# Designs tried in a protein design run: designed miniproteins, single chains, continued (3). Part 74

Each design is a single chain, and the fold is of that chain. pLDDT is the mean over its residues in the fold that is shown.

## One batch from the design tools (miniprotein)

Design m10714
Fold by ESMFold2-Fast:
Structure m10714 (fold): chain A 84 residues (1-84)
Amino acid sequence: MELPSPEEIKNQKPLNREEAIETIKKIAKELGLNLSDETIEEIVDELLKSSKNITEGVILAILTGLKELGYTSEQIEKGIENSK
């Protein structure tokens, strides 16, 4: 699977909360990340607070980075809680 180019990411449509949740579920499954529904919703809610534009490319970059750094679902969830 070829990652989208930075130019393709910039031209992607912003996602609403429901679209972002479904996009995270899809990409996390493809990357082999076992994220709970609660963790996915918390990720989306934090992204909506910190960024005006959530796109599929932004989600892909975040989840790919988390996988490459070896973060577990528990570590991601704890990171979100600690950012509140």
Scores: mean pLDDT 70

Design m10715
Fold by ESMFold2-Fast:
Formats: sequence, C-alpha cells, structure tokens
Structure m10715 (fold): chain A 76 residues (1-76)
Amino acid sequence: APSLEASIAQGEKLFAEGRLREALYAYREALKLAEEQGDTAGVARALRNIGRVLEAMGRHEEAARYFARADALEAE
C-alpha cells in the first residue's frame, strides 16, 4: 500500500492536472491511512486537501464540512 506522503503527492499531481475525481480518490486514501495510523496531523492535512478538490468541483457545502473538521483538529 502507498504511504500517506505518497498518496498526498499523487493527489497533488492529479489536482494540478485537473483530474479532480482521481485527486479526490487519492486524498481519500490518504485520509484512510492517516485514520488507521492515528495520525491527527495527517488526518487534518488529508481533510484540507479533500476540501480543496471539492471546492474546485463546485461542491462548496461539502468542502466547508471538510475544512471545519480539519480546523477543529488543528485547534486542539
């Protein structure tokens, strides 16, 4: 399985290429890996990246929920 960093890097590459759905899948894999590892910083990072892709897709309400969850984790 790819590492958290590899999944984030792949998502960033796909997002830069305009491949938004594939970027979303890569960042969701990163989120899953961070959650399995108990990596709170990794979870927040993956949630922010998912929100960024959803914003680019015009899914603003969904993006807002992901950003709010990431902000809550970083406030701790």
Scores: mean pLDDT 85

Design m10716
Fold by ESMFold2-Fast:
Structure m10716 (fold): chain A 115 residues (1-115)
Amino acid sequence: VEEGARAGAEAALEGFRRGGAEGAGEAAAGAGRGGGEGAAKGGGAAGAAGAYAAGVGGGAGARLAGERGDAEGAAREGGLGAGAAAGAAEAAGAPEEGARGAAEGAREGAARGAA
């Protein structure tokens, strides 16, 4: 389970980074116009973050502290923060939806890590 959770966290972090980079421009531009499409891209980044957190939650603690620091560094440098912020803002409006996305993302991340 540790190997699956760890690989799942890595897959989720990579998805988070990709979604953040793509979601930043589209979510910002889509806000107010065709908000569903922009929000969907932003929500993907938030979902990936949720998967990361959930996937590692089972045995996490100290290990997460180190990985979280690295993720924050990547967000700061790679523009991932802008996409994550847009996605997080969307997710904050619907906590129930965010919880579902996190659960689904966690399963997907864990499954990818196990493969």
Scores: mean pLDDT 43

Design m10717
Fold by ESMFold2-Fast:
Structure m10717 (fold): chain A 115 residues (1-115)
Amino acid sequence: SSLLERARALLAEIKALYHRMLTEDLSDEEFLELVERILALIEEANRILEQLDVSDPAVLELAGELLSLVDAVLTLIEKRLPSFSEEQQKRAEEIKERLEEIRKNLQAMIEEGLA
């Protein structure tokens, strides 16, 4: 489906930006700007997956990959959090809350699809 293709394209873009997070010497501001871009793509991918049939193994595979990326991004934020200013910490906590909501949704989708 066109939605499945869009979800795959979003996942590829998220992976590319995540790779930049790992390989580039980013300032805290540049890191947070990149995380906000990744979050927007993750939110779009999550909305698309919610419209798809979780009995489809391709949908479950994409949900699992997106969940892994959400966990990876959360881990990077947590590692960097102590270096952030008070304003940056508040911004990071808001991002973390949104990622944790997506994480719960993806976990629920995977559980439903495996039932």
Scores: mean pLDDT 90

Design m10718
Fold by ESMFold2-Fast:
Structure m10718 (fold): chain A 72 residues (1-72)
Amino acid sequence: MTKEELEKKAEEARKLKPEAIEALKKLGASEKDAEEAAELVVKAYEALAEGDFEKARELFEKAREIAERAVK
């Protein structure tokens, strides 16, 4: 996957963030947890585009932990 493809994925994640938040809220997450998890996913793709794979992995793991704790 190229830097250009990762930048495009980050942009798509930003555009889909409202839908992701609504989906998480429907699964039982609070608005705050849903927003934080969605924001971390966007930042993870941005980190991948910058070549910071370790930071991206940490951000994805943090987003997953928040989502798992927030949904029933």
Scores: mean pLDDT 77

Design m10719
Fold by ESMFold2-Fast:
Structure m10719 (fold): chain A 59 residues (1-59)
Amino acid sequence: HMSEEEREALLERVREALEHNYKLFGMPEDEARKYAEEHAEPLVEAHLGGLDWARAQGA
């Protein structure tokens, strides 16, 4: 169980990390920001779903 506050904090960190990585790979800043915003949400949802599934397996 992850609170909405924790989910938003994670989303912001993932977005920042993605934007930083995209810039390191030579993406323009505006495109890196857009890509990070678009990809961060699905990635966080997939990650949280995977974590929840893994916790169920570990019980």
Scores: mean pLDDT 73

Design m10720
Fold by ESMFold2-Fast:
Structure m10720 (fold): chain A 104 residues (1-104)
Amino acid sequence: ASAEEILELAEEALRLAEEALEVAMEALRKAKTKEQILRAIALILRAIGLQFEAERLIEEAKKILEGEKASQEELDKLYERAVRLLREARRLLEEAKRLLEEVE
């Protein structure tokens, strides 16, 4: 894997996590039951956590692109992290959208 590929995946994960946060916050605003409120809060916390992880991975990828030495093993681990974050961000956005549909 390349640092460029890792950066692209991490930036996509960040964008999806940011969208999930906005959707979850709207669901919280429209929530009518204690259960819906707690579900929305859990989604918000997960979105914030994914944003933080994605931002850290973006910083790591940018340092490598700026000339920091990285082994192929280190690049492969960062790529695996990027793929995982992207998958988690996609699932979180789907969950947030489902909750928003329920609270309408």
Scores: mean pLDDT 90

Design m10721
Fold by ESMFold2-Fast:
Structure m10721 (fold): chain A 59 residues (1-59)
Amino acid sequence: LEEKIKKLEEEIERLNKKLEEAEKKGDIKTMMDYGVEIVKLAVELTLAKKELAKKKAEE
């Protein structure tokens, strides 16, 4: 879980940089594509953090 969390955080950071590049170029389609991917990864990150917290607190 901890390794998965780290990989998700790194991937979100990379996609945010690509989103900023697309925003600078005015590429709305690419911005939307990266934005959706970032949101999906952020949800997975939140769920993974909750599972890690449960595992450390209980099991």
Scores: mean pLDDT 78

Design m10722
Fold by ESMFold2-Fast:
Structure m10722 (fold): chain A 55 residues (1-55)
Amino acid sequence: MTGEEILEEAAKEAKKGKLEEAYKIILDNASEEARKEIEKMSKKEVVERAVKLLE
């Protein structure tokens, strides 16, 4: 999966109101460095930022 495909899958789950699923997709595919930044943010903030990158 490309980074864009991962973000699209996460955005799809977020649009369905599945915040936990969207967050899991992002976290499971993030680099070690990105995971450290993600842990500083709320699940909602992480998902909103990922969706915004596609729009």
Scores: mean pLDDT 74

Design m10723
Fold by ESMFold2-Fast:
Structure m10723 (fold): chain A 85 residues (1-85)
Amino acid sequence: NAANEALEKAYELLEEAAKEKLPGDPELNSEASGLVNNVGKYADPELVKKVKEAGEKAGELGAGLSKEQAEELIEIAEKAVKAAE
C-alpha cells in the first residue's frame, strides 16, 4: 500500500528531525504536511495517529524536515496519492 509506505517514511523522517532538532524549510515542510494529510485518507488509521504524534513531538522541539528530507517525502506522497486515486 503506497499510502502506508508514504506515512512510514513520514514517521521515520519526523523522528530523525526531532533527533537533529534543526529547523526545517517552512515552505517545503508546509507542502509535505499537506500532502501527508491527503495520503492519510487512504492509509491505516493507526499509522496516521503515529505520524501525527511524531509531528507534534518534532514541532515541540522546533524541528522540521531538511530540504532534502521534505523533497523526498513530497515525491513519495504525490506518488501515493496518484496510486490511491
Scores: mean pLDDT 82

Design m10724
Fold by ESMFold2-Fast:
Structure m10724 (fold): chain A 55 residues (1-55)
Amino acid sequence: SRVEEAAALTREAAPEASEEQARRAAEEAARAHPDGDAETVAGDGAALLARAGLA
């Protein structure tokens, strides 16, 4: 659920990304922040997408 919530927030921050790309970014960010809340995970996920040219 945390990853799904973060994926939705990540997609809002990176609207050019697909739902699948946002979910994958959120999952990767969640691994880096095992105790992070959805907003923390989404912030890192959005940064990952931006670095990949998808934001």
Scores: mean pLDDT 77

Design m10725
Fold by ESMFold2-Fast:
Structure m10725 (fold): chain A 78 residues (1-78)
Amino acid sequence: EEESKALFDGELHKILGDQLEKQGDYEGAGISYELSGDYYEKSGRLDQSRESYRKGSEAYEKAGDLERAKELRERAEK
């Protein structure tokens, strides 16, 4: 139940991140991808978690939030 909910939330936040990035809301995209990565990690989907953290890092870099971009880059490389 918890794993299924976390997987669903991970997919939902990844889709939201993709939409926000298309709209040029890079800060919002970064937040959504970060949440997606957190939920995928909780569901044991480590490859999807790393991909979401990588996308979040790229979105934060585009937003000029270099500190959060660095944090997500490090989480993607674990």
Scores: mean pLDDT 85

Design m10726
Fold by ESMFold2-Fast:
Structure m10726 (fold): chain A 80 residues (1-80)
Amino acid sequence: MSEKEKKFEELREKLNELGSKIQEAIDKKAPAEEIEKLLEELKRIAEEIKKLATPEEQEQIDIMLKKAEEVVKKALEELS
């Protein structure tokens, strides 16, 4: 694999891990600040992977990010 392909795969795995951590934090009713911090980290990694992604992959990442933001928004509304 090229270095670019390896980095793309590593960022994708990290993105999936952060998504799982966000869901776990929501499930355990973690503080809003903790959930928001995880979402910001997810957004940061998503921007990094988008720089390596095709236009189609970028659209899929944007859809995933929008869904993550909606999930977090609902969770924060329920915690407030």
Scores: mean pLDDT 79

Design m10727
Fold by ESMFold2-Fast:
Structure m10727 (fold): chain A 68 residues (1-68)
Amino acid sequence: AAEPYVKKGEEYGRKGREAAEKGDYKTAAEYLEQAAKYFEKAASIDPRYQIYADIARKEAEEMRKKAE
């Protein structure tokens, strides 16, 4: 079932956005990378979640660039 991986992806995504709101872009990138990893696992079970993984990866890269 993809649902446990989706829930973890959502949890880490939320934590990443909260860190970004506080200006902690390094921590935000780390959480968003974890979110992407869980959405990638969900997508391997149900390809409908591939878009969530792609969005999380893009957000993580953006946060990494801001942290530099």
Scores: mean pLDDT 88

Design m10728
Fold by ESMFold2-Fast:
Structure m10728 (fold): chain A 63 residues (1-63)
Amino acid sequence: MEILELVKEFNSLSLDREEITRKIGEILRLIGDQINEELKKKGLLSEKGQANYERALASEAAL
């Protein structure tokens, strides 16, 4: 339901594809951060898993 409203809002902003892409990228980043925090809070993220996540972030920053 909420996702459908977000999609409709993005369709109304279709004048600038670059701006839409930027906003989508920011939302995806926030979702990723929330998932990572939730996993840490539940103790589901192993030490090796956390190291892999940090390596992935470093690779993204190096691109």
Scores: mean pLDDT 60

Design m10729
Fold by ESMFold2-Fast:
Structure m10729 (fold): chain A 97 residues (1-97)
Amino acid sequence: MSKEEFDAEVLGALALMEAAILKRILEDPNVKVSEEEIIEGIKRMVELAKEMAKRGFTDLVKQIIEALEEVRKLADKRGLTKASEYIKKGIEEVKNL
């Protein structure tokens, strides 16, 4: 594995960990988090996905997109419409790179 491939896998793992944290927060009815804070987490994941896509790490991009879609489903259930729309737009931007 090259250093670039290793660095990409680490960044991909960080994006997936961000998704896991967001899912845990959204699944817990006792955790109050602003939609703005959720959107900031989504922005970090989308930027990482764009960077991975530009570098040709297609499988990592697919994993991040799938994680974003799971976060979107939970955001929709919680009524976070702005976060859901941001995820949809972010996924489209990544796919159109």
Scores: mean pLDDT 82

Design m10730
Fold by ESMFold2-Fast:
Structure m10730 (fold): chain A 113 residues (1-113)
Amino acid sequence: DPERIAELIGRLLRALLNRDEEAARRAVEELQKLVSPEEAEAIRRVLEEALARLRAGEDPLEVASEAGYRLGAVLTLEATRNGDSAASAERLEIVNEAMKREIVPAVKEQRQK
């Protein structure tokens, strides 16, 4: 379900921006049900690294942006490995749209401070 994956990536990025660890974990739990077991484990590692960086006091915008980038790589991995350019492009577009919706407005707001 591409639309559901896009929604959950958006929820995860928003949770990271807001330092909401519980919301981030819930979004990842739901996302893991929609992807392969290998992708699910990689997504969990992206979450745990992002949460560790937030706990270390790193900028939520930088953490969420890098998490989005890593999710793009994770979600294209299997399709890229199988030579499925259409599926790879669709997965990348899903992540890119979530980042445009959640991250770009936050960057613009931060720069106006």
Scores: mean pLDDT 80

Design m10731
Fold by ESMFold2-Fast:
Structure m10731 (fold): chain A 74 residues (1-74)
Amino acid sequence: SEKEELAERARRLAEEGKRDAELYKKEKDPVKATGYALRAIGDALEGVLLGEKAGDEEAVELAREAARAVGGEV
């Protein structure tokens, strides 16, 4: 199903965003830390959009949590 594929992609993007948010928190180099934060926000934004299209509220919330972990809102 199209919706199932979108939901799976949204959850993978939320997981990737969460990983980059964790790397952001551990990174001492400001340039590298900024790169991880931008990646986390980008993945989170795409995850929210795909999760909303899939009707997967849990995937949307997981993606938003990833963005919030680096001080972002999506």
Scores: mean pLDDT 88

Design m10732
Fold by ESMFold2-Fast:
Structure m10732 (fold): chain A 69 residues (1-69)
Amino acid sequence: MEEEIDREVTIALAEIYLAIANLDKERGDFEGALESYKKAIELLREAGDFGAPLLKYTEEKRKEVEKAL
C-alpha cells in the first residue's frame, strides 16, 4: 500500500511538472520549461515501469525545448 501510494503521488507530481513545462514553453520560457521537464523525467524514472509511457513522451518534449535554446 505505501509503495503504491508513493508511486501514484510520484506520477501525479510528474504530471504537474509536465503541465507547468508545457505552459512555460507556450509562454516562451524555454529555460523554465526545460527545468520542469527535467524534474518530471526524474520523478518518472523513480516510478519505474509505471511511468515509462509518460517518460518517453516527456523526454521528446525536453528535446524539442533544448533545440529552441
Scores: mean pLDDT 79

Design m10733
Fold by ESMFold2-Fast:
Structure m10733 (fold): chain A 137 residues (1-137)
Amino acid sequence: SVFTRNLDALINSDDPAERAEAYLTLGEFYYGQKDYDKAIEWYEKAIEAAKDNPELRARAYLNLGKVYYKQGKFDEAIKYYEKAIEADPSIKATAYLNLGDVYEKKGEKEKAISYYQEALKIDPNFKRAKEKLKEIE
């Protein structure tokens, strides 16, 4: 079937960016299964493969932060969201939304509101950030 053959070819690609995309796809698959340990393994492989690709590296850091957030490891989640912004500032709106979610879970309401507002300054049409601000303001 189309599903298995393309992924195997990408994992064995001589192009690091194609390998990073395959590793991101595998990480997201295991994240969806709530197999967080396997999701972490694949996202770490994606980070290594994406060492010369800031966009893919930022996506891998964002996804790794989301795994730590789901595990309640909020300091690790913050660390990886900050690494994602450092790797590629273009993801800053999404990273700020995710940082807001972490600080909300930590009970730091004013800091959470600040991050959601900054996400909206970058992307005024960011529906998730608007919804979060309505829930906590």
Scores: mean pLDDT 89

Design m10734
Fold by ESMFold2-Fast:
Structure m10734 (fold): chain A 78 residues (1-78)
Amino acid sequence: MEEAVKYYLKGSKALSEGDFEKAKEYFRKAVEADPNFEAAKYAIEAIEAYEAGDEEAAKAALGKAIEAIKARKDEFLA
């Protein structure tokens, strides 16, 4: 659980730096640490949709990732 959160934060940092490959790598590691980490799965989906030029799908996946993070906010603040 905590390890998945740490990878998700590293992925988010890489994404903020524009490093989509590194971001996807860390988000995949978050999913490997916690297969039920929906936010990381949706973040990967959003990046892949954005890279494919599907802005609508990217926005939809990003919205789902945000909702998943809100559902787990206590785990990020712990």
Scores: mean pLDDT 78

Design m10735
Fold by ESMFold2-Fast:
Structure m10735 (fold): chain A 81 residues (1-81)
Amino acid sequence: ISPEIAAEIDVATLLLAGAVYLVVGKQAEKRGDKETAIEGYKKAIEYFRQALELARQHGLDDSAAVAEEGIKEAEENLKKL
């Protein structure tokens, strides 16, 4: 596997992790589980930031945009808790 293909897989994996934790945060918030919601949103931001950094290093503009939107959504939801 080439370094470029490896980076694409790593970015996709980090974006998926971010998306999963964003969903975990939203579902916890709907249940009134503030502690789990905060943890979910913080983890989502962590993974999306890692995806953004790696995507930018490899010129993966579409993946970078997805990560930026994920960070924004998670941060906005976290600020409301």
Scores: mean pLDDT 89

Design m10736
Fold by ESMFold2-Fast:
Structure m10736 (fold): chain A 69 residues (1-69)
Amino acid sequence: LIEEAKKAFEEGNYEEALKLAEETIKTSKDPKERAEAAALAEEAAKKMGDEKKKEEFSKKYLEAREELA
């Protein structure tokens, strides 16, 4: 999932990248994977001009990073 999300982002398919990253956040028990997916989702949302989703995933990124500490 995370690898596919990164590939979609690099190809400019931001909608698909966001979807795959969101699935990674929902299914992964690894806070490191969830942080990486949240960061990617935030970037994809920013590219799409979706400020609400950008803020939502920014918060999820910080939450996952908190679990790593």
Scores: mean pLDDT 80

Design m10737
Fold by ESMFold2-Fast:
Structure m10737 (fold): chain A 61 residues (1-61)
Amino acid sequence: MELSEEQREAVRRAAEEAARRYGLDATRRTLLEGLLIQELKDDPSADIEARAERLARALRP
């Protein structure tokens, strides 16, 4: 369940990029980051960028 500082920074960047790409507001961006952290805790080998893009699409509109 523990993420490294590097993993947390990667999550933040991936969530920021996906949120910008899909036009998510601050609330949805925060939700995206939280969901992405949870997915990474469940599967540490997950492709963070691919998961962020999929989740961002689901949170739109």
Scores: mean pLDDT 78

Design m10738
Fold by ESMFold2-Fast:
Structure m10738 (fold): chain A 60 residues (1-60)
Amino acid sequence: SMMDKIEEFLEELEKKLKEGMSSEEVDNLGTRFVIENDLSDEEIEYLSKKIKELLKKYGL
């Protein structure tokens, strides 16, 4: 499902954040994921919320 793809993407983002990825790189990857997977408004809102939570967790 699309939610499974979003969760897999978030796991990969967290791994990359642990490796020192910048907030700008996270934003670029997130935007690309939205476009390439044709996410709905509700899916974009969920993804954006989770990315914000991840950035806060890693001090970004």
Scores: mean pLDDT 86

Design m10739
Fold by ESMFold2-Fast:
Structure m10739 (fold): chain A 90 residues (1-90)
Amino acid sequence: MEEARRQALKNSLGITDEELEEMRRVIEEALKLVKEGKRDQAKATLQAFADRYAGKSPKAAELARMVAKAVDYPEEEAIRTLEGVLRALR
């Protein structure tokens, strides 16, 4: 069942397996930075991913921008939101 969900997500975002794994790593890194109180660095990491993917995969870039906005939530809510997104990308 995980396979079907992963395929649907890749099709929806217009990305490959390798690009999906890169997005997961970027969000995981942003989550670590948020937990360390480094919100500006977390946002910069997510925005850099969005900028790289803007022309190639606009939907993936938009998802990264939405996650970057979530970094501005109160710390516990930001962590919970990023963990939820990361879980959804598994």
Scores: mean pLDDT 80

Design m10740
Fold by ESMFold2-Fast:
Structure m10740 (fold): chain A 64 residues (1-64)
Amino acid sequence: KEEIKNMSDEELFERLKKYEKEGKITEELIEKAKKVMEEKLKEGKSYYEALREAIRLILEEVEK
């Protein structure tokens, strides 16, 4: 699905797993995701919400 921001958590994790197996998740993307997660945690988001936003970033970058 093209609407990454409208995906369920299950769909986000399934797509992340697919791209990991395809070797499309680079160390640079992981570092970007870590920064997003840290930013969201600093904003007072829960760990789960921060992780969800980090996964969305990875998927959006991979699907460009």
Scores: mean pLDDT 75

Design m10741
Fold by ESMFold2-Fast:
Structure m10741 (fold): chain A 84 residues (1-84)
Amino acid sequence: MEEAWKEAEAVFYLMKARVLVGDGKYEEAIETAKKAIELDPSLRDSALVVLAEAYKGLGKTEEAQRYADEALAIDPDNERAKAI
């Protein structure tokens, strides 16, 4: 199943992006999170939080807030997005 393989790969990229944020590898986290959205757009809410955290880590507060606001528009109960 071609679709199921892309979904599994997208989840793997999302998990990798979260680990990269934790390691302070913000630029790699941004590219990895974008790849997750490209493979599975249904992960956009979770990936937007990773993008917001990575941009905040880079000191790009305006971009971080924009991605956090987009994540909160999809899921208002997202505690990680609220912390941006």
Scores: mean pLDDT 78

Design m10742
Fold by ESMFold2-Fast:
Structure m10742 (fold): chain A 67 residues (1-67)
Amino acid sequence: SAALLEALREHGLQLAKAKAEALAREKYGEDAEVEAEVVDEETIRVTSVKDGKTYEEEFDVRELLEE
């Protein structure tokens, strides 16, 4: 059971990262360069570059997964 919960948590982080990236692409458009990274178990950081300007946002993993 513990090993299964750890695996589910890791998959949750990957899902949160993908959701954060999708949200940034919707916000800044397809022409924006979007890069998302897992900072820690609670935080995803997204860097978006559009028209030579850099935007950096942090998202809470729990808010991204929304239960």
Scores: mean pLDDT 79

Design m10743
Fold by ESMFold2-Fast:
Structure m10743 (fold): chain A 62 residues (1-62)
Amino acid sequence: SAAAEEEARRAGERGVEAARAGDEKAALQMQNEIVRAYLAGAEEAAREYGARMHRAAREAGL
């Protein structure tokens, strides 16, 4: 759904920011929101934003 896709985008952007700031707890919380969006049917958006967040976490040493 469009709502689940929007949630994936917001969680992904916030997750990237949290990862870059070294806020591991916030990054994990956003990862959980991306997983919820995936389960709600926003699979492609969740995969895309999840990958961006994972890359940011790896670059930050998380």
Scores: mean pLDDT 86

Design m10744
Fold by ESMFold2-Fast:
Structure m10744 (fold): chain A 65 residues (1-65)
Amino acid sequence: SMEDEFKEKAYEIAKKYGIPLTLEEIKSMSFDELLTKMRELAPSLEQIAEFGRDLAKAKEEIKKK
């Protein structure tokens, strides 16, 4: 599903930013829960902003397909 595809892209983005979330944890979370968890684990405000932008881009790419 598009939601599963988004969750897998979110996992790759989390790994890029060194966020210690498993794919199973990400699949169990809503978009808002994922952003909240990222804010807890991110070491900087800049990384939170970049992660949010990467997630938004991934969601947009899935919508176009």
Scores: mean pLDDT 73

Design m10745
Fold by ESMFold2-Fast:
Structure m10745 (fold): chain A 112 residues (1-112)
Amino acid sequence: DPLAERQREALLEALRRLGRGLIEIGKIENNEGLVRLGELLLQLVEAAERGDRERVIELLREIRRLTKELNLPNNIVLQAGALAIAMGMEDVLDELGFSPVEKAAARRIALS
């Protein structure tokens, strides 16, 4: 599906930009947690491009945990979850601790 492929490519690029941005902000603020989160997002993009489902699940779990530990906006987790949906992995979001509201938000992002 050309539309689904373009949506996936747009999500991958958005996550690359977010990851790079968090690394740069983390360096400026001397915040190692932000640098780590940005690096995890870039690793998530790489795993998604390879179709490595198990690695995507592991990275989503780590991203969710670290985002909560750093008290950051949940929109980061929702964007990462949107990529999982675009990869056909919506079924695992409940196991990754996504609420029904978070799943609905991630679906909306994946379809944008």
Scores: mean pLDDT 86

Design m10746
Fold by ESMFold2-Fast:
Structure m10746 (fold): chain A 66 residues (1-66)
Amino acid sequence: PRVIASGLPSASAATAVALTAIGEGGRAEVRGDVPATVIAEVPSEEAAQRVADTAEGAGGTARIER
């Protein structure tokens, strides 16, 4: 699955989302300055939900694409 996390209010928020995706065995790309966007690809729906939860907990919004 692919996760698009947007509206991330800080560089540390974007880093937390990217590291969550990498820790789940996926990959992540950080785009733009604050508010930042992170695009992640992860191997499972459970990993995608964890990335989305991290983004929302950090003050962003997340969309999971199948």
Scores: mean pLDDT 81

Design m10747
Fold by ESMFold2-Fast:
Structure m10747 (fold): chain A 75 residues (1-75)
Amino acid sequence: AKEYLDKAIEIFKKSDSPNAEEAIQYLEEAKKAYDNGDYEKAVTYLRKAIEIARDSVPEAYEYLVKALKEIYDKL
């Protein structure tokens, strides 16, 4: 899961989207929650980043959906 989150963060950093910084913040919070074993909190932040990716950075969307699936498999 973390590898997909890191890939999505890299894609957002390269994007020209005005919402990229907000998405990166949500993904960093999702990574912290994941490292703490708080998978429910990780999913909450990840879903917020997915909404931004869906609307403005479709290249990141695919990686975030894969991360979401792997985190749900731990719930």
Scores: mean pLDDT 82

Design m10748
Fold by ESMFold2-Fast:
Structure m10748 (fold): chain A 71 residues (1-71)
Amino acid sequence: SEEEEIKEMIDKLLENVEKYLDAEGFPEELKKEFLEKFRKIAEESLKTGDSEKHAEEGEKLIKEALEKKKK
């Protein structure tokens, strides 16, 4: 189904993001927190259809993670 295909795509996206964060030297704690929150945002976007709101939440999460890394 479309939902199953999107979920697989999200899972693959998260695997690529995790590899990127590892390559960039993100701390394990920050990496795990980021991936968990990002996954939930993406899955909720799929479930509720509020893609614009959840895209904004995802962008905010990325900015927060970059600031925490910069500390």
Scores: mean pLDDT 73

Design m10749
Fold by ESMFold2-Fast:
Structure m10749 (fold): chain A 88 residues (1-88)
Amino acid sequence: SAYEKAVEALRKAFSYLEEAHRALQEGNADKAIELSKKAIKYIEEARKLMDEADVTPEERENFRATVDSLLEEAKRILEQAKALKEKQ
């Protein structure tokens, strides 16, 4: 279903964000940039899939809140990674 695909895309996004954060901690700016961009791509895919999903209003609201939160974090990590690359 679209819902199951949206949840899976969001799970992949979360995984890429965790890897991006680790890359930042290791000082690997290029890897952090790549992984953050992948996370953003999956977050945007999850949003589109959720718009097509047959779910309750509560499930849709909760999912959108999670998407917005993760997108904000992904963009923050991407900007930190870009700043790190400029210092290297």
Scores: mean pLDDT 86

